# Designed miniproteins, single chains, continued (3): the designs that were tried, part 36

Each design is a single chain, and the fold is of that chain. pLDDT is the mean over its residues in the fold that is shown.

## One batch from the design tools (miniprotein)

Design m9305
Fold by ESMFold2-Fast:
Structure m9305 (fold): chain A 92 residues (1-92)
Amino acid sequence: HMEEEAKKLLEEIDKVQAMADEVTARLRKVGERFPEYREGLEAMADALRETVEKAKEYAKSGERIPEAKELIDTARAGIQAARDFVDALEAE
């Protein structure tokens, strides 16, 4: 029932969390090389963390499954944007 949907979402959130942790580590490393971008890079990392945490909270509640799914999609888009930004800075 609801437990199965929440379990599948939590498993997906765990995968997204791992991707967010990876890109956050890259953002921090790039921020060390480009201090002028550090504030923006930290804001991206914070936004990703907050989005994933909120998705996990909604999934665990069982009452906000559609909202949790939207937050997962938002996190995936944010991870891709962060990766693109880091790739551009690392190419310099």
Scores: mean pLDDT 82

Design m9306
Fold by ESMFold2-Fast:
Structure m9306 (fold): chain A 68 residues (1-68)
Amino acid sequence: GAAETLRALQAEFSSDPTISASLSGDTTLVITNSSGPQKLIALTLRLLGEHPNLAVSLSGDTITVSAK
């Protein structure tokens, strides 16, 4: 389910020391990074491509991922 996918993504992104990934309950994953805009754009495109059933939003230096 979506909650399981968000938990898996949090674990994956937490392996990268330049990324901060935090869950807000079972419904929302918030991702920030210190590597600049190219890495954020790449992560956003990857999430949209691999997880089309998730809502993905990029605002400034923050990516928000939630269940549809």
Scores: mean pLDDT 78

Design m9307
Fold by ESMFold2-Fast:
Structure m9307 (fold): chain A 55 residues (1-55)
Amino acid sequence: GELLTRLAKHDLGLSDEEVEELLSMSREEAIEKLMREKGLSRRQAEGALEALRQG
């Protein structure tokens, strides 16, 4: 839902543009991008991406 998307954006400091980019790429590419750019562990990146996808 919208709430999960808003929480993920707030927690990660993601812009609307960054969210759209993450949702447009493959799951593995999005996870790797979150790990590299936001310093997340793989588990954290997977959880964040799942929250964004359910919004």
Scores: mean pLDDT 74

Design m9308
Fold by ESMFold2-Fast:
Structure m9308 (fold): chain A 76 residues (1-76)
Amino acid sequence: FLESKRGRVLLALGALGGQGTVAQLAEVSGLSQSTVSRELKRLEEEGLVEKIPGDPPVYRITPEGVAYVQKLLEES
């Protein structure tokens, strides 16, 4: 989980208090902005994050996303 790009993005969201921009998530996770954007799109499709419109847009973890992270941390 921690070694996955998805896991690193979700942990970066947690470190930022549950929301952040692509640039902030890239800095905290150590991933490129393009990788973060790609993973955030997948997480948004799964309902684990939501996109707040803006320039730049802000991505927020959903209650479902929080539950998902908690399950993965319990299984590790």
Scores: mean pLDDT 81

Design m9309
Fold by ESMFold2-Fast:
Structure m9309 (fold): chain A 85 residues (1-85)
Amino acid sequence: VDEKEVIAALGEIYLAIGKLDESQGNYEGAAESYVKAAQLFEEAGDYRGAAIAYRNASNAYRKMGKTEQAEELDKKARELEEKAR
């Protein structure tokens, strides 16, 4: 186990927390957890995981009516998807 492996595992935990919050209608908590997951995946070098997490956060922001924040996260996810290639 190295530092990046631990950081990626923490990202997966925050992804799971975000999905749970989203299933309960807590879109604010879901968005926060998804953004945290994305940041952890970026730190671990998992750009694909980070992009997925930012897209999930974007969807949560859209459900909250925060369209501008959602569009910013969609752009960041697109940039990370290109890095993952």
Scores: mean pLDDT 87

Design m9310
Fold by ESMFold2-Fast:
Structure m9310 (fold): chain A 65 residues (1-65)
Amino acid sequence: SMEQQRLEDERAERGAEINKAFNELYKKVPSLDKEELEKEIQKLSDKFGVDEEVFRTHLDHMLKS
């Protein structure tokens, strides 16, 4: 129980950092060309160990919504 709570807290903090970075990227999108956008996605993927496709899917969803 304590172990699970600690893992959930760490996951929540990591998720918050990823969401913050993603929101900052989204705000930059109108100022970035396709090559610049791909470089920013790659940097976030490398930094957080999250697949690039996750960031692309979220951006596509937000741009269509």
Scores: mean pLDDT 75

Design m9311
Fold by ESMFold2-Fast:
Structure m9311 (fold): chain A 58 residues (1-58)
Amino acid sequence: MTEEDIETLIRSAEALLADPSLSEEAKELLRRALEAAREGDGLTAAVLILEAAVLESL
């Protein structure tokens, strides 16, 4: 996974967090995804973003 992939994951999570209609559970998953991406763990970040998307039927 490249640094560019990590930046893309961060931007995706931030964009989703800007949606006020998201549940608190989905927002918590997205916040955890941002932390994982900032630590360089792109796989964990991607999984958490996917879990949030599934919860919200995105």
Scores: mean pLDDT 78

Design m9312
Fold by ESMFold2-Fast:
Structure m9312 (fold): chain A 104 residues (1-104)
Amino acid sequence: SILELVEETARLLAQLSGRDRYEVLKGLEEAIYLLSGDKGKAQNVAIALARGDAEKAARYLKSLNVPEEDVEELLRTVVEMLRAGKTGQEIADELIKKAKELKK
C-alpha cells in the first residue's frame, strides 16, 4: 500500500544524512511533479517525508490525480534503491527516469 511504502521510505530516509538525503528528497519531488503536474503537492510530500510525517505524505500522494499503482511503483523504486545502498544522486536519477516511463 502507499502508506506502507511511505512509512518504509521515511524510516530509510531518517538513516541518511547530508547530501544523500537531500538528493533523494529533491529527486522524489521532481518525479512526483512529473507524474502529477502538481508542484505544490510534490513539494508537500517531500517536506512531510523530510519531517518523518509518513501519514501526511501518504495523504498528499493519495490526493494526486495519478494511478495508485504508479505512485506505489515510484515508492517501491526508492525503497529498493535505499536498501541497496545507492547514492542519493543515483536514486534521484532513477526516480526521474521511472516517472517519465510511468507517464507514457
Scores: mean pLDDT 88

Design m9313
Fold by ESMFold2-Fast:
Structure m9313 (fold): chain A 95 residues (1-95)
Amino acid sequence: MSKEQLEAEVDASLAIMSASVSKKAAEKALKKGDIKEAIEHYKKAIEALERAIEALERLIELSEPGSALHKNAEEELERLKKELEELKKKLKELE
């Protein structure tokens, strides 16, 4: 693995963790009836997912087609794109 591939993988992992933390905070705020706080946390989760998607797209560009790294990154990218769409729909319902 190149330094650039490792940096992209680390960036993706950190962004995915940030999105998860923000999503959990948003769900906790909703349970308390704090809609304004929930909206703020969902926006942060969306921004983190967008960063994760960019990092995974970078990792795909840097990886060899047909490698396990390339395939795994493509599968994770599809999953995150679905999650991003779901969070954007949720945010629209709260606004």
Scores: mean pLDDT 86

Design m9314
Fold by ESMFold2-Fast:
Structure m9314 (fold): chain A 64 residues (1-64)
Amino acid sequence: DDELRRASELALQGKYEEAVRIFVELAEKDPSKLPEAVLGLQALADATGDPRIREVAEKLKAKL
């Protein structure tokens, strides 16, 4: 999935806000992508230690 790859590349570049936005938009537009988006956000939260990213991941996980 090109959007998931793009989000991962942005995260590697330190563009965390853009990466989070893409994961959230993808999950909202296509519910079948929700599990992958949650995993991406959880990985990003673990890597950054940012509680805001963790909160977003938990909110989307609740929709699974």
Scores: mean pLDDT 80

Design m9315
Fold by ESMFold2-Fast:
Structure m9315 (fold): chain A 58 residues (1-58)
Amino acid sequence: AEPSAAAVARHQRLNRLTNAIINKDEKTVEELIKEGVSEAELEAARKAAEAQLELSKK
């Protein structure tokens, strides 16, 4: 089954948010929060960013 357009948009938004957190782009993070990112999505993105940073450590 194909994901819904809403699920695809949510996935793309989470990826954008995660990248902004990794890059410390506070302006983009604030814009996404104002766009309607939930606290649960924020927590998920922060956990994803933390995991990504852990994997990037050599």
Scores: mean pLDDT 76

Design m9316
Fold by ESMFold2-Fast:
Structure m9316 (fold): chain A 71 residues (1-71)
Amino acid sequence: MVSFEESEAAKEARRLVEEGKKAYEEGNLEKALELYRKAIETAEKEPNNVTAGVIVVEAAVYVVIIKKELE
């Protein structure tokens, strides 16, 4: 079972995803994209953390959506 105490990297990545979602909902697509990319980079520092892995997948989905909207 994964620890309920997230590492600082996992906590930061989660915060970045939440800020990215808010920016996306506000229509600030470039800010949302930057925040999601930072979340992925932060979470990828802990490849064996299941929470970090979920954050990477979530952020990656939004990056794809935003990139398509910016086309």
Scores: mean pLDDT 75

Design m9317
Fold by ESMFold2-Fast:
Structure m9317 (fold): chain A 69 residues (1-69)
Amino acid sequence: MDEKLIKRIKEKAEKLLKSPNPEAREMAKQALELVEEALRTPDERKKASLLTAAAILAAAGEFEDKLAK
């Protein structure tokens, strides 16, 4: 299910990169960086941890985007 999770994170992050809120954009950028690090790691536990962190950042960025005026 990593492939489906990665796709969801990327889709959310790409949307957030277009946000007028600079905090939402920064969180999206960090989420994408964590996804790239996860794709480079051979350790499945570390990969799962990085993808979880990326998903949390994407969700936080989506929340920040909703608070933007």
Scores: mean pLDDT 80

Design m9318
Fold by ESMFold2-Fast:
Structure m9318 (fold): chain A 77 residues (1-77)
Amino acid sequence: EAAAMVAGLRAAHEALLRKVDELVAQGRVDEAIAELERALAEIDEALARAEDLPPALVAELERIRAEIEARIAELRA
């Protein structure tokens, strides 16, 4: 179960990054940031219940959260 959840999360994150890259390539930087901010809000909601989640999923959510924050910072520079 945990492995399937982590795999699903990774797939969703990869899809998000592809969409963000496409938006940036089109000059739609504000929309790219909005997509990343929506993903951060969803991750923060999941992490608010971290005690109910498998440790591997919590670690992956934290890793992805850091990557998304870094990408937002790059796009805002």
Scores: mean pLDDT 86

Design m9319
Fold by ESMFold2-Fast:
Structure m9319 (fold): chain A 66 residues (1-66)
Amino acid sequence: AQYLVTLDLPVEKQIGVILWLIGEEGVEVKRLSENQYLVTIDQSEEARKAIVERLRSIPGVTVTEI
């Protein structure tokens, strides 16, 4: 599944989120702009939901499935 992720965060916090995402199995991250990323998650539905919920729990992060 593909997600548009917006990180309305300082650069240091954006780096932390991106490093976590690229460390996850089956996750690919492509930068689209300064604070927008295309995230592809090729995992089970349960693992995918866990990653998305963790992203949504971070203040300043929005996640939209595309």
Scores: mean pLDDT 83

Design m9320
Fold by ESMFold2-Fast:
Structure m9320 (fold): chain A 93 residues (1-93)
Amino acid sequence: DELLSLTPEELREKILELAEKYAEEMRALQNSDTPEDREALLLLGELVDAMLNGDEAKVEEVLERARELGYEELVEAQLRLQRLQLTLAEKGK
C-alpha cells in the first residue's frame, strides 16, 4: 500500500495540503441552506462513519449519491483525507 510507505510527517503534510485545498468548498457548503448542500454535508458525515466502521458497501453508496448531486470531487477528497488520517493513526501505534 502506497500510504503505508509514507512517514507520519509525510502523511501529516498531505492531510494539511488536502484540507487546505478543499477548505473554501467545505466552508461554502457549511454556510449553504439549500436542501442539496445540506444532503451533501450529511453524506460527508456518513462517509466518515462508514470508513471508521470499515463499511465498504456504505462508502460506495455515499460516493454514488455524491456523484448524483454533483459533489463527487468533494466527497472523494474527504474519503482520501479520512484514509490518510486512519493510516497516520495506525502508524502512531
Scores: mean pLDDT 76

Design m9321
Fold by ESMFold2-Fast:
Structure m9321 (fold): chain A 70 residues (1-70)
Amino acid sequence: MSNLELVEKEMEKIGEKVEEAQEAGKLTVEQAEKIKKLRDKVLELLENKSPMSKIEEELKKLKEEAEKAL
């Protein structure tokens, strides 16, 4: 349970940073769409109550892509 809450908080933090970067014109449309697809994948796994290991794997990909773009 606590690990799921931590994943959700990290997702919110990434979302805020991406939105701020989009408003500042620091993200291309292609970068924003790629990050959105990765976020959608993590959300899908959370909604389906997938194993934590799978959720963390996809979250790691999202974090790496967001860090690369920002």
Scores: mean pLDDT 79

Design m9322
Fold by ESMFold2-Fast:
Structure m9322 (fold): chain A 98 residues (1-98)
Amino acid sequence: EEEEKKREEKRKKLVEQLAGDIRRTFANILLGIAKISKDPQEVIDVLEEAIRDGNLEEAAKRLEELGHTEYANIFRQIAEKAPETAEWLLERIEEREK
């Protein structure tokens, strides 16, 4: 049971790391879109800070305060769905190794 608990903990840490990478990747995509769309500099600044600091929830609050509610909602959805996406990706990799 102790070894099983350690393996489960290791898998949870891997999911958390992958979820973090997913969040950063989507934030970079949104930053690219904002730059191409010539969105307000304030949006670009918040997105760049979110990528640097990794805090998507704080970035979402800042965007909402600035009136960019759609961007805030997108960031919240990414933050919420990233762990689920990470789990799905790991399951697909595990299926390939069987």
Scores: mean pLDDT 75

Design m9323
Fold by ESMFold2-Fast:
Structure m9323 (fold): chain A 95 residues (1-95)
Amino acid sequence: SEDEKKKQEILSKANKIKEEVDKLYRETLAYLDEQKRYDDGIKVQMLKIAIDAGILVLEEMIKKNLPLEQIERYFKDIEAGYENLKKFVEELKKK
């Protein structure tokens, strides 16, 4: 169905976010570790864990064939989490 196609497109986008989050996390932790900013590193890790957990929940929602509208709303929360992580990392690099 068209809904199944849209769910697969959302899953593809979520997996792309995961790859971008993993890259941003790796680069940011290397930067913070060099500066011995370990407390900031823990905060970045907490934000990454929340996004990763959100993507796992999204994958389960799609696997259980939950309504497209619910999946779309949940995906928007994942996108918002990623934007928050990017903004937080940008602010950390200004210090």
Scores: mean pLDDT 90

Design m9324
Fold by ESMFold2-Fast:
Structure m9324 (fold): chain A 63 residues (1-63)
Amino acid sequence: TEAERYLREGERLFREGRFLEAREHYEKAIALDPEYKRAWANLGRVLERLGELEEAAEAFKKA
């Protein structure tokens, strides 16, 4: 699906250390599929890398 494509591109960007761009792609995946638990988990991880700990905790609750 398109949500899966955004997730995969976000994962690629995350591996490259491009955390802001990875975050945007995970947010796009969630916008397309709000129940996409893997996208929420990946959003939590990237938010931790960005130091946004409260937002990360909220994302992990939805994973």
Scores: mean pLDDT 89

Design m9325
Fold by ESMFold2-Fast:
Structure m9325 (fold): chain A 65 residues (1-65)
Amino acid sequence: SKMLEEAVKLIREGRRLMAEGDAIRGTGLVLRGIGLAVHEALEKVRQGASMEEAKELVEKAVNEG
């Protein structure tokens, strides 16, 4: 989904900033991206998705970031 794509983008940009020495800004972006992925996963569970599908969605976003 578009929100999941944004989550992955934020995590990638955050990790890049951390690698470049900007730990504060980088950590902020990573946390925001993880928050978006978790929010989307929980909304899918509320719409009938399994908890395992939700976990896989979050893990995929974190690993792709």
Scores: mean pLDDT 87

Design m9326
Fold by ESMFold2-Fast:
Structure m9326 (fold): chain A 90 residues (1-90)
Amino acid sequence: SKEVIEEVRKEIEEAMKDASPEARQAGLDAAGNLEKAVKYAEKGDFRSAANYLTAAGILATAADVLGEPKVAEAVRKGYQRAKELIDKIE
């Protein structure tokens, strides 16, 4: 739902507020990918949804590599919530 994705975005934005510019960009890109994953699933395009989920997971790993575990954790939590929404649609 839109409300869950808005909560995910806010949690990622809060986690990134003291992060490096590179980790903030990774967090913002991850939030955008999670939103797209849910939107494509709602259209019945589960291939695109899976691709956007995968991209968000890669961005969580990128945040860890950048030394920002709080951003990585927020993205992984958002990933799980988005996946649960997609599983309900399927």
Scores: mean pLDDT 88

Design m9327
Fold by ESMFold2-Fast:
Structure m9327 (fold): chain A 103 residues (1-103)
Amino acid sequence: SREEFLRRLEEALERGQEYLRQVEEGKISVEEALDKFIELLEELLRLARELGDERTARFLEGQLATLERAREYAREGRNDVAVALLKQVLDSLQQRVEALRQS
């Protein structure tokens, strides 16, 4: 259902925010946080496609592309850039969640 998908998207946002907090606290690496968040968004993309939600699928594909770029920066030791891109994805997800709640 749309409500179930929205709940999963909200849970993904909360988990992504938790991964960012763990990075800021030095509990996990930026690369580990990105790997976990990419896996989570790939599952959401699969669900969006199964539901026929092409608009959300395209949105998630765009966010995954940004996270892949962040992972490349993290591999180069450019963690500040990687974290900035992760924050950008979290902001975009929050905006998408809010838009879906108003629909």
Scores: mean pLDDT 88

Design m9328
Fold by ESMFold2-Fast:
Order: sequence, then structure tokens, then C-alpha cells
Structure m9328 (fold): chain A 70 residues (1-70)
Amino acid sequence: MLFSKDEIERALVRLYLEGKISAEQASKAGRLINSQKSDYFSEEEIREILRKAGFSEEQIEELLRILREM
């Protein structure tokens, strides 16, 4: 399954509003996603980007859960 930049950005906003990630984490993840040449991402590509943004494994699984519900 592939996810668009817009879907990932919506999931990041939701986690931030739920208090599950910091503003710095959301901002860094958004910048890393927007710097990629691809407009669509696999779950593994998202995991790697979020780890670089300083997300915990628990935070990564929460974001992927939200994406799978979209």
C-alpha cells in the first residue's frame, strides 16, 4: 500500500493535535517528506523518514495506524 504526501501530512496534524508528537517532530517529518522526489510512499519508506525525524517506534506505529484507517 502507498500513501500520498497529503495523507501523511493529515496523519501528522492529527497526531500533533492529539498530543502524541511534538511540533518539532511534525515540522521535521513534514520537511523530510516534502524533500523527497516521490509523491507516494510505502510503509517502510515512511518508517525510515520518521526515524530520521526523531519519532519513537510507538509514534511511528500510531501514524501508520492512522494512515491505514484513511
Scores: mean pLDDT 86

Design m9329
Fold by ESMFold2-Fast:
Structure m9329 (fold): chain A 70 residues (1-70)
Amino acid sequence: SARIAELEARLAADPNDSRAWLELGVAYAQQGNDDRAIEYFQRAIEVSTDDIEAGVARIALGVILTVQKN
């Protein structure tokens, strides 16, 4: 999608953009690609200098990990 391409371009310019990693995680989760979403949320936590952004990524990661298959 255009949004994913824009976020990937931002990360190519600044790999420490924790918000872009977080938004990529959300975008992939919305597509049902939980493995990529998990990877990107972990990256957002790793590069974040903001405890609030890291906290949001941890909550999102926890939600994905607790979702049961039907």
Scores: mean pLDDT 80

Design m9330
Fold by ESMFold2-Fast:
Structure m9330 (fold): chain A 66 residues (1-66)
Amino acid sequence: MAVIKLTLEDGGTIYLLVPKEDAERIAKEALGKTGEEAIQLPGVKAVSLKDADLSAKIVSVEIREL
């Protein structure tokens, strides 16, 4: 498993738990989408939100391995 950290334009953060094989593709697809669109991407297994407005656009993406 890998964790993808998404940063929204308003500074909110979303963490996605994904299979390692899907991490790079999901990260690429999430950039520029809204939080709501990103959490619905195929392969997302779990979602954690911190002060996230799901209508805001994703401006930064970081892949972290556990």
Scores: mean pLDDT 83

Design m9331
Fold by ESMFold2-Fast:
Structure m9331 (fold): chain A 67 residues (1-67)
Amino acid sequence: DELEKLKEIFERLAKLREEIDSLPLSDEEKTELLKQLQKARDLALEGNFEEAEKLLKEVEERIKKLK
């Protein structure tokens, strides 16, 4: 179900946004990560779930390395 995929992506976006805000990163690094989240959101709204999930995984992997 495409609506369920969209919901999952938006839930992941909200979680990642919160995690980025809590990390001791420079404003520039936070801005770059937030731009990736915006791109993923736009792709999901266009129905490009595969590309959106790919970008979300890239952000998730970067955050995981920073912990």
Scores: mean pLDDT 83

Design m9332
Fold by ESMFold2-Fast:
Parts: structure tokens; sequence; C-alpha cells
Structure m9332 (fold): chain A 71 residues (1-71)
């Protein structure tokens, strides 16, 4: 798969305030590309929240990336 493209889509959804859509992209990456790719998408979302100064959102999405690695 293309983990980078899906990670960018997840980060873009998070930047737009659509956390549910961002999580869906991260999960789809885990299902089709494997848990590692899902984790990569979650980290990209966390980085986008951190860039916006939302440390809480960044921390939450880092946790979601770890969850993706399990599924």
Amino acid sequence: GDAKTQAEAAAKAAAEGDGEKAREYARLMAISGGPQEGAEAGRAVAAEYAKRGDAGGATGWHGASLEAELY
C-alpha cells in the first residue's frame, strides 16, 4: 500500500477538524497495509495536531497510532 498517501489524508482530515474521518483513514491503512502502516497514519495525524499547538490532540492521536498497531 501507500502508507504515506493515507497518512497525509488522515492528517488533512484532522487539520479540518474531522477526527472521526482521520481515524477511519488510519484504520483502513492498518487493515489493508498492516498495523505498522496504520500506526504511521496515526503519527501523521498527531504531528498535524502538534503543529497547530494542540498538545492534547497530538497525544490522543499518538495513542490511536499505538492502537492501530494492535489491530
Scores: mean pLDDT 62

Design m9333
Fold by ESMFold2-Fast:
Structure m9333 (fold): chain A 70 residues (1-70)
Amino acid sequence: SDEEVRRLLEEALAAARAGDLARAREHLEQAISVETDPEVRRILEAALAAADDPVALEAGLHEALQYLDS
């Protein structure tokens, strides 16, 4: 559900901000596994590909959250 994806992305963002990129990646992978919207999946997969860069990861997580609010 969109609410489950949102919760996982918020947890990923909190982990990324705390410097725990491994935990952020784990939550992001969980979000991808339950997301059914192909555009949201694309944004999340791009964020996962950039997950070694905390700035790019946070930007991708924000983009996905903004899209879910649209």
Scores: mean pLDDT 82

Design m9334
Fold by ESMFold2-Fast:
Structure m9334 (fold): chain A 62 residues (1-62)
Amino acid sequence: ALKIAKVVKDYSAKNSDELSLKKGDLVLVEEEVNDDLLKVTNLSTGKSGLIPKSYLEVLGEF
């Protein structure tokens, strides 16, 4: 099932593989890369990248 999550705090990308996100952004969780990192797509911009799991709150599975 596809997971939708909300960004709970601002994140600035630290490298080219990571995605910068703002608090309140909605993202699609594409895959869990490891225990700390998710690959996500920002639903407003369509951009994809890695973000730490601690920056996201899962809202639902579809």
Scores: mean pLDDT 82

Design m9335
Fold by ESMFold2-Fast:
Structure m9335 (fold): chain A 64 residues (1-64)
Amino acid sequence: AEAYNNLGSVLQNLGRLDEAVKAYERALLLKPNFAEAHNNLGVVLENQGDLEGAAKAYQRAAEL
């Protein structure tokens, strides 16, 4: 889980936002209650203009 979260962060910094989303989603498949990965997913989705997806991810992180 942590490795995919770290991979997502690197991909996000490279501007590879679609791949970053997939890496964070893989982290969450391994640990659904991983607050940091939910928060990071929210940031990437917001940067892609998916404000509804970002809001859901941030809400999930806040509930954990």
Scores: mean pLDDT 83

Design m9336
Fold by ESMFold2-Fast:
Structure m9336 (fold): chain A 89 residues (1-89)
Amino acid sequence: DYFTELVNEVVRLVQELLDAGKSVEEIIEAVRKFMKEKGLPDEVIERVVEHLEAALKASKNPAVIVTALALDLIGDEELRKLVEEWKKK
């Protein structure tokens, strides 16, 4: 499932950047760049970034941030549909 793979890749990237002590702004921009390089549409990128911003605001604990982000992303059925529709093109 491409969507589950994408979520896992985004969560891994965020975890790596948190472990490296990157700022909130650096993490958000790195995720945007990563998704843009994959050719994902801006609507998908901004929706993922909104979930990321919410997770980063909710906690300073990396484990809590990545768990919340993973659950919010995988549970976003509209985001899943946008990614799956894009992948079929």
Scores: mean pLDDT 88

Design m9337
Fold by ESMFold2-Fast:
Structure m9337 (fold): chain A 61 residues (1-61)
Amino acid sequence: EPEEIAERLAELGRKKGEEIAKMDVDNGVATEEDIPEYAERGEKVGYNAGLLVYEQRLAAA
């Protein structure tokens, strides 16, 4: 199911965005208030990547 792959990568992207945001906050480049925006950006990137992976798998199968 394409939605399953997209949702899975969206969740990974959100988590990765939060991790990067925390590192940026620790380095003084961002604030804790920016964490949700990083998470949302990561989620969108992950979702789109999941759709691309699904299409590539269909072509390779």
Scores: mean pLDDT 78

Design m9338
Fold by ESMFold2-Fast:
Structure m9338 (fold): chain A 89 residues (1-89)
Amino acid sequence: SKADEELEELLLRIGRETGSVDVIRARFEQFKEIFVEILLEKGLIDESQVDAVLKHMSGPLTRIAEIFGLSQSNLERALSEALERFKAG
């Protein structure tokens, strides 16, 4: 997705500017936390699903849509909103 490509480019830029893989990992963990919070706020997942979502974020994000019965449009919207909050923080 466009938002997923933009996130990857942001993380790669952080890696180039800082020279630190640990900073990239920390920023990706922050993004995952923001994304989960947005999914909860929108009612797309409940609290009991958080651990499963985090587990599946180590793979393709499309799997989250398949597993939790989310539309691709809902996933893309949540991803875009998470990216906006990530950039603002």
Scores: mean pLDDT 75

Design m9339
Fold by ESMFold2-Fast:
Structure m9339 (fold): chain A 68 residues (1-68)
Amino acid sequence: SEKFELVKAALREAARASPDTYGPEFERIIKEAKSLEEVKEKLRELAARSTDPDVQAFLETLIELLES
């Protein structure tokens, strides 16, 4: 899916921008998720655990993109 590849690209860019914080979590999602549904589940899990409102908003935007 083109949307799946775009979301993975966005996660890679976010990981490069935040190597000492959320970057390792984003890289884990990219490496471990084998399907669109697995990516959505991992993004939801991270959003639920995140205390950073900007990170939560970013993750929610990616989930919405995958669901559209």
Scores: mean pLDDT 80

Design m9340
Fold by ESMFold2-Fast:
Structure m9340 (fold): chain A 56 residues (1-56)
Amino acid sequence: RAWELARRIQRLVFAGKATGEAEKYVRKAMELLDAGGDVEEAAKHIEKAEKIAESA
């Protein structure tokens, strides 16, 4: 769901983890959600950003 994905993006940004490679995926997800695009695709980008943030 778009609102759930928006919350996950917000959490990454608030934690200061939306930087470097993770920011790239967060931006792609935000663009997809803003355009009313593929929610599943946006979810994949957010999951990738979260994994990068956890690993850093």
Scores: mean pLDDT 75

Design m9341
Fold by ESMFold2-Fast:
Structure m9341 (fold): chain A 68 residues (1-68)
Amino acid sequence: APSKEELEAEIILALARAILGIAKSSGAPEEVLKKLEELVERIEEAARAGDVERARELLTEALKLALS
């Protein structure tokens, strides 16, 4: 079974990808989509490095950007 940290990282990645997918489907502006894509990439890097705290911070920023 994955560790708690690995499971949390996978959940964060899934949520980040869902935010981007919904934004794309909803016709969000190109500038917002580009920023969200960059945030998803940074979340993937943080998750791969095992930095779950950083991944969580970036997920919060992605949600804030998507809802602005």
Scores: mean pLDDT 84

Design m9342
Fold by ESMFold2-Fast:
Structure m9342 (fold): chain A 60 residues (1-60)
Amino acid sequence: AADQAYLDKLGEAGRFIAELLAKGVSEEDIIKQVTEKFGLSEEEVRRLLKLIRQARADPS
């Protein structure tokens, strides 16, 4: 129950980050907006950003 709610939140945050990156929003502004909207720590948002950037750079 708790684990699924956290994973759902990470999925939503990841989609939101991907949209902001597509719009050309700065990394600093993305971190600020995502931490405020989803209640994630800056470290968690930075980890999601790294994963999303890696997935976009190497889709294989």
Scores: mean pLDDT 77

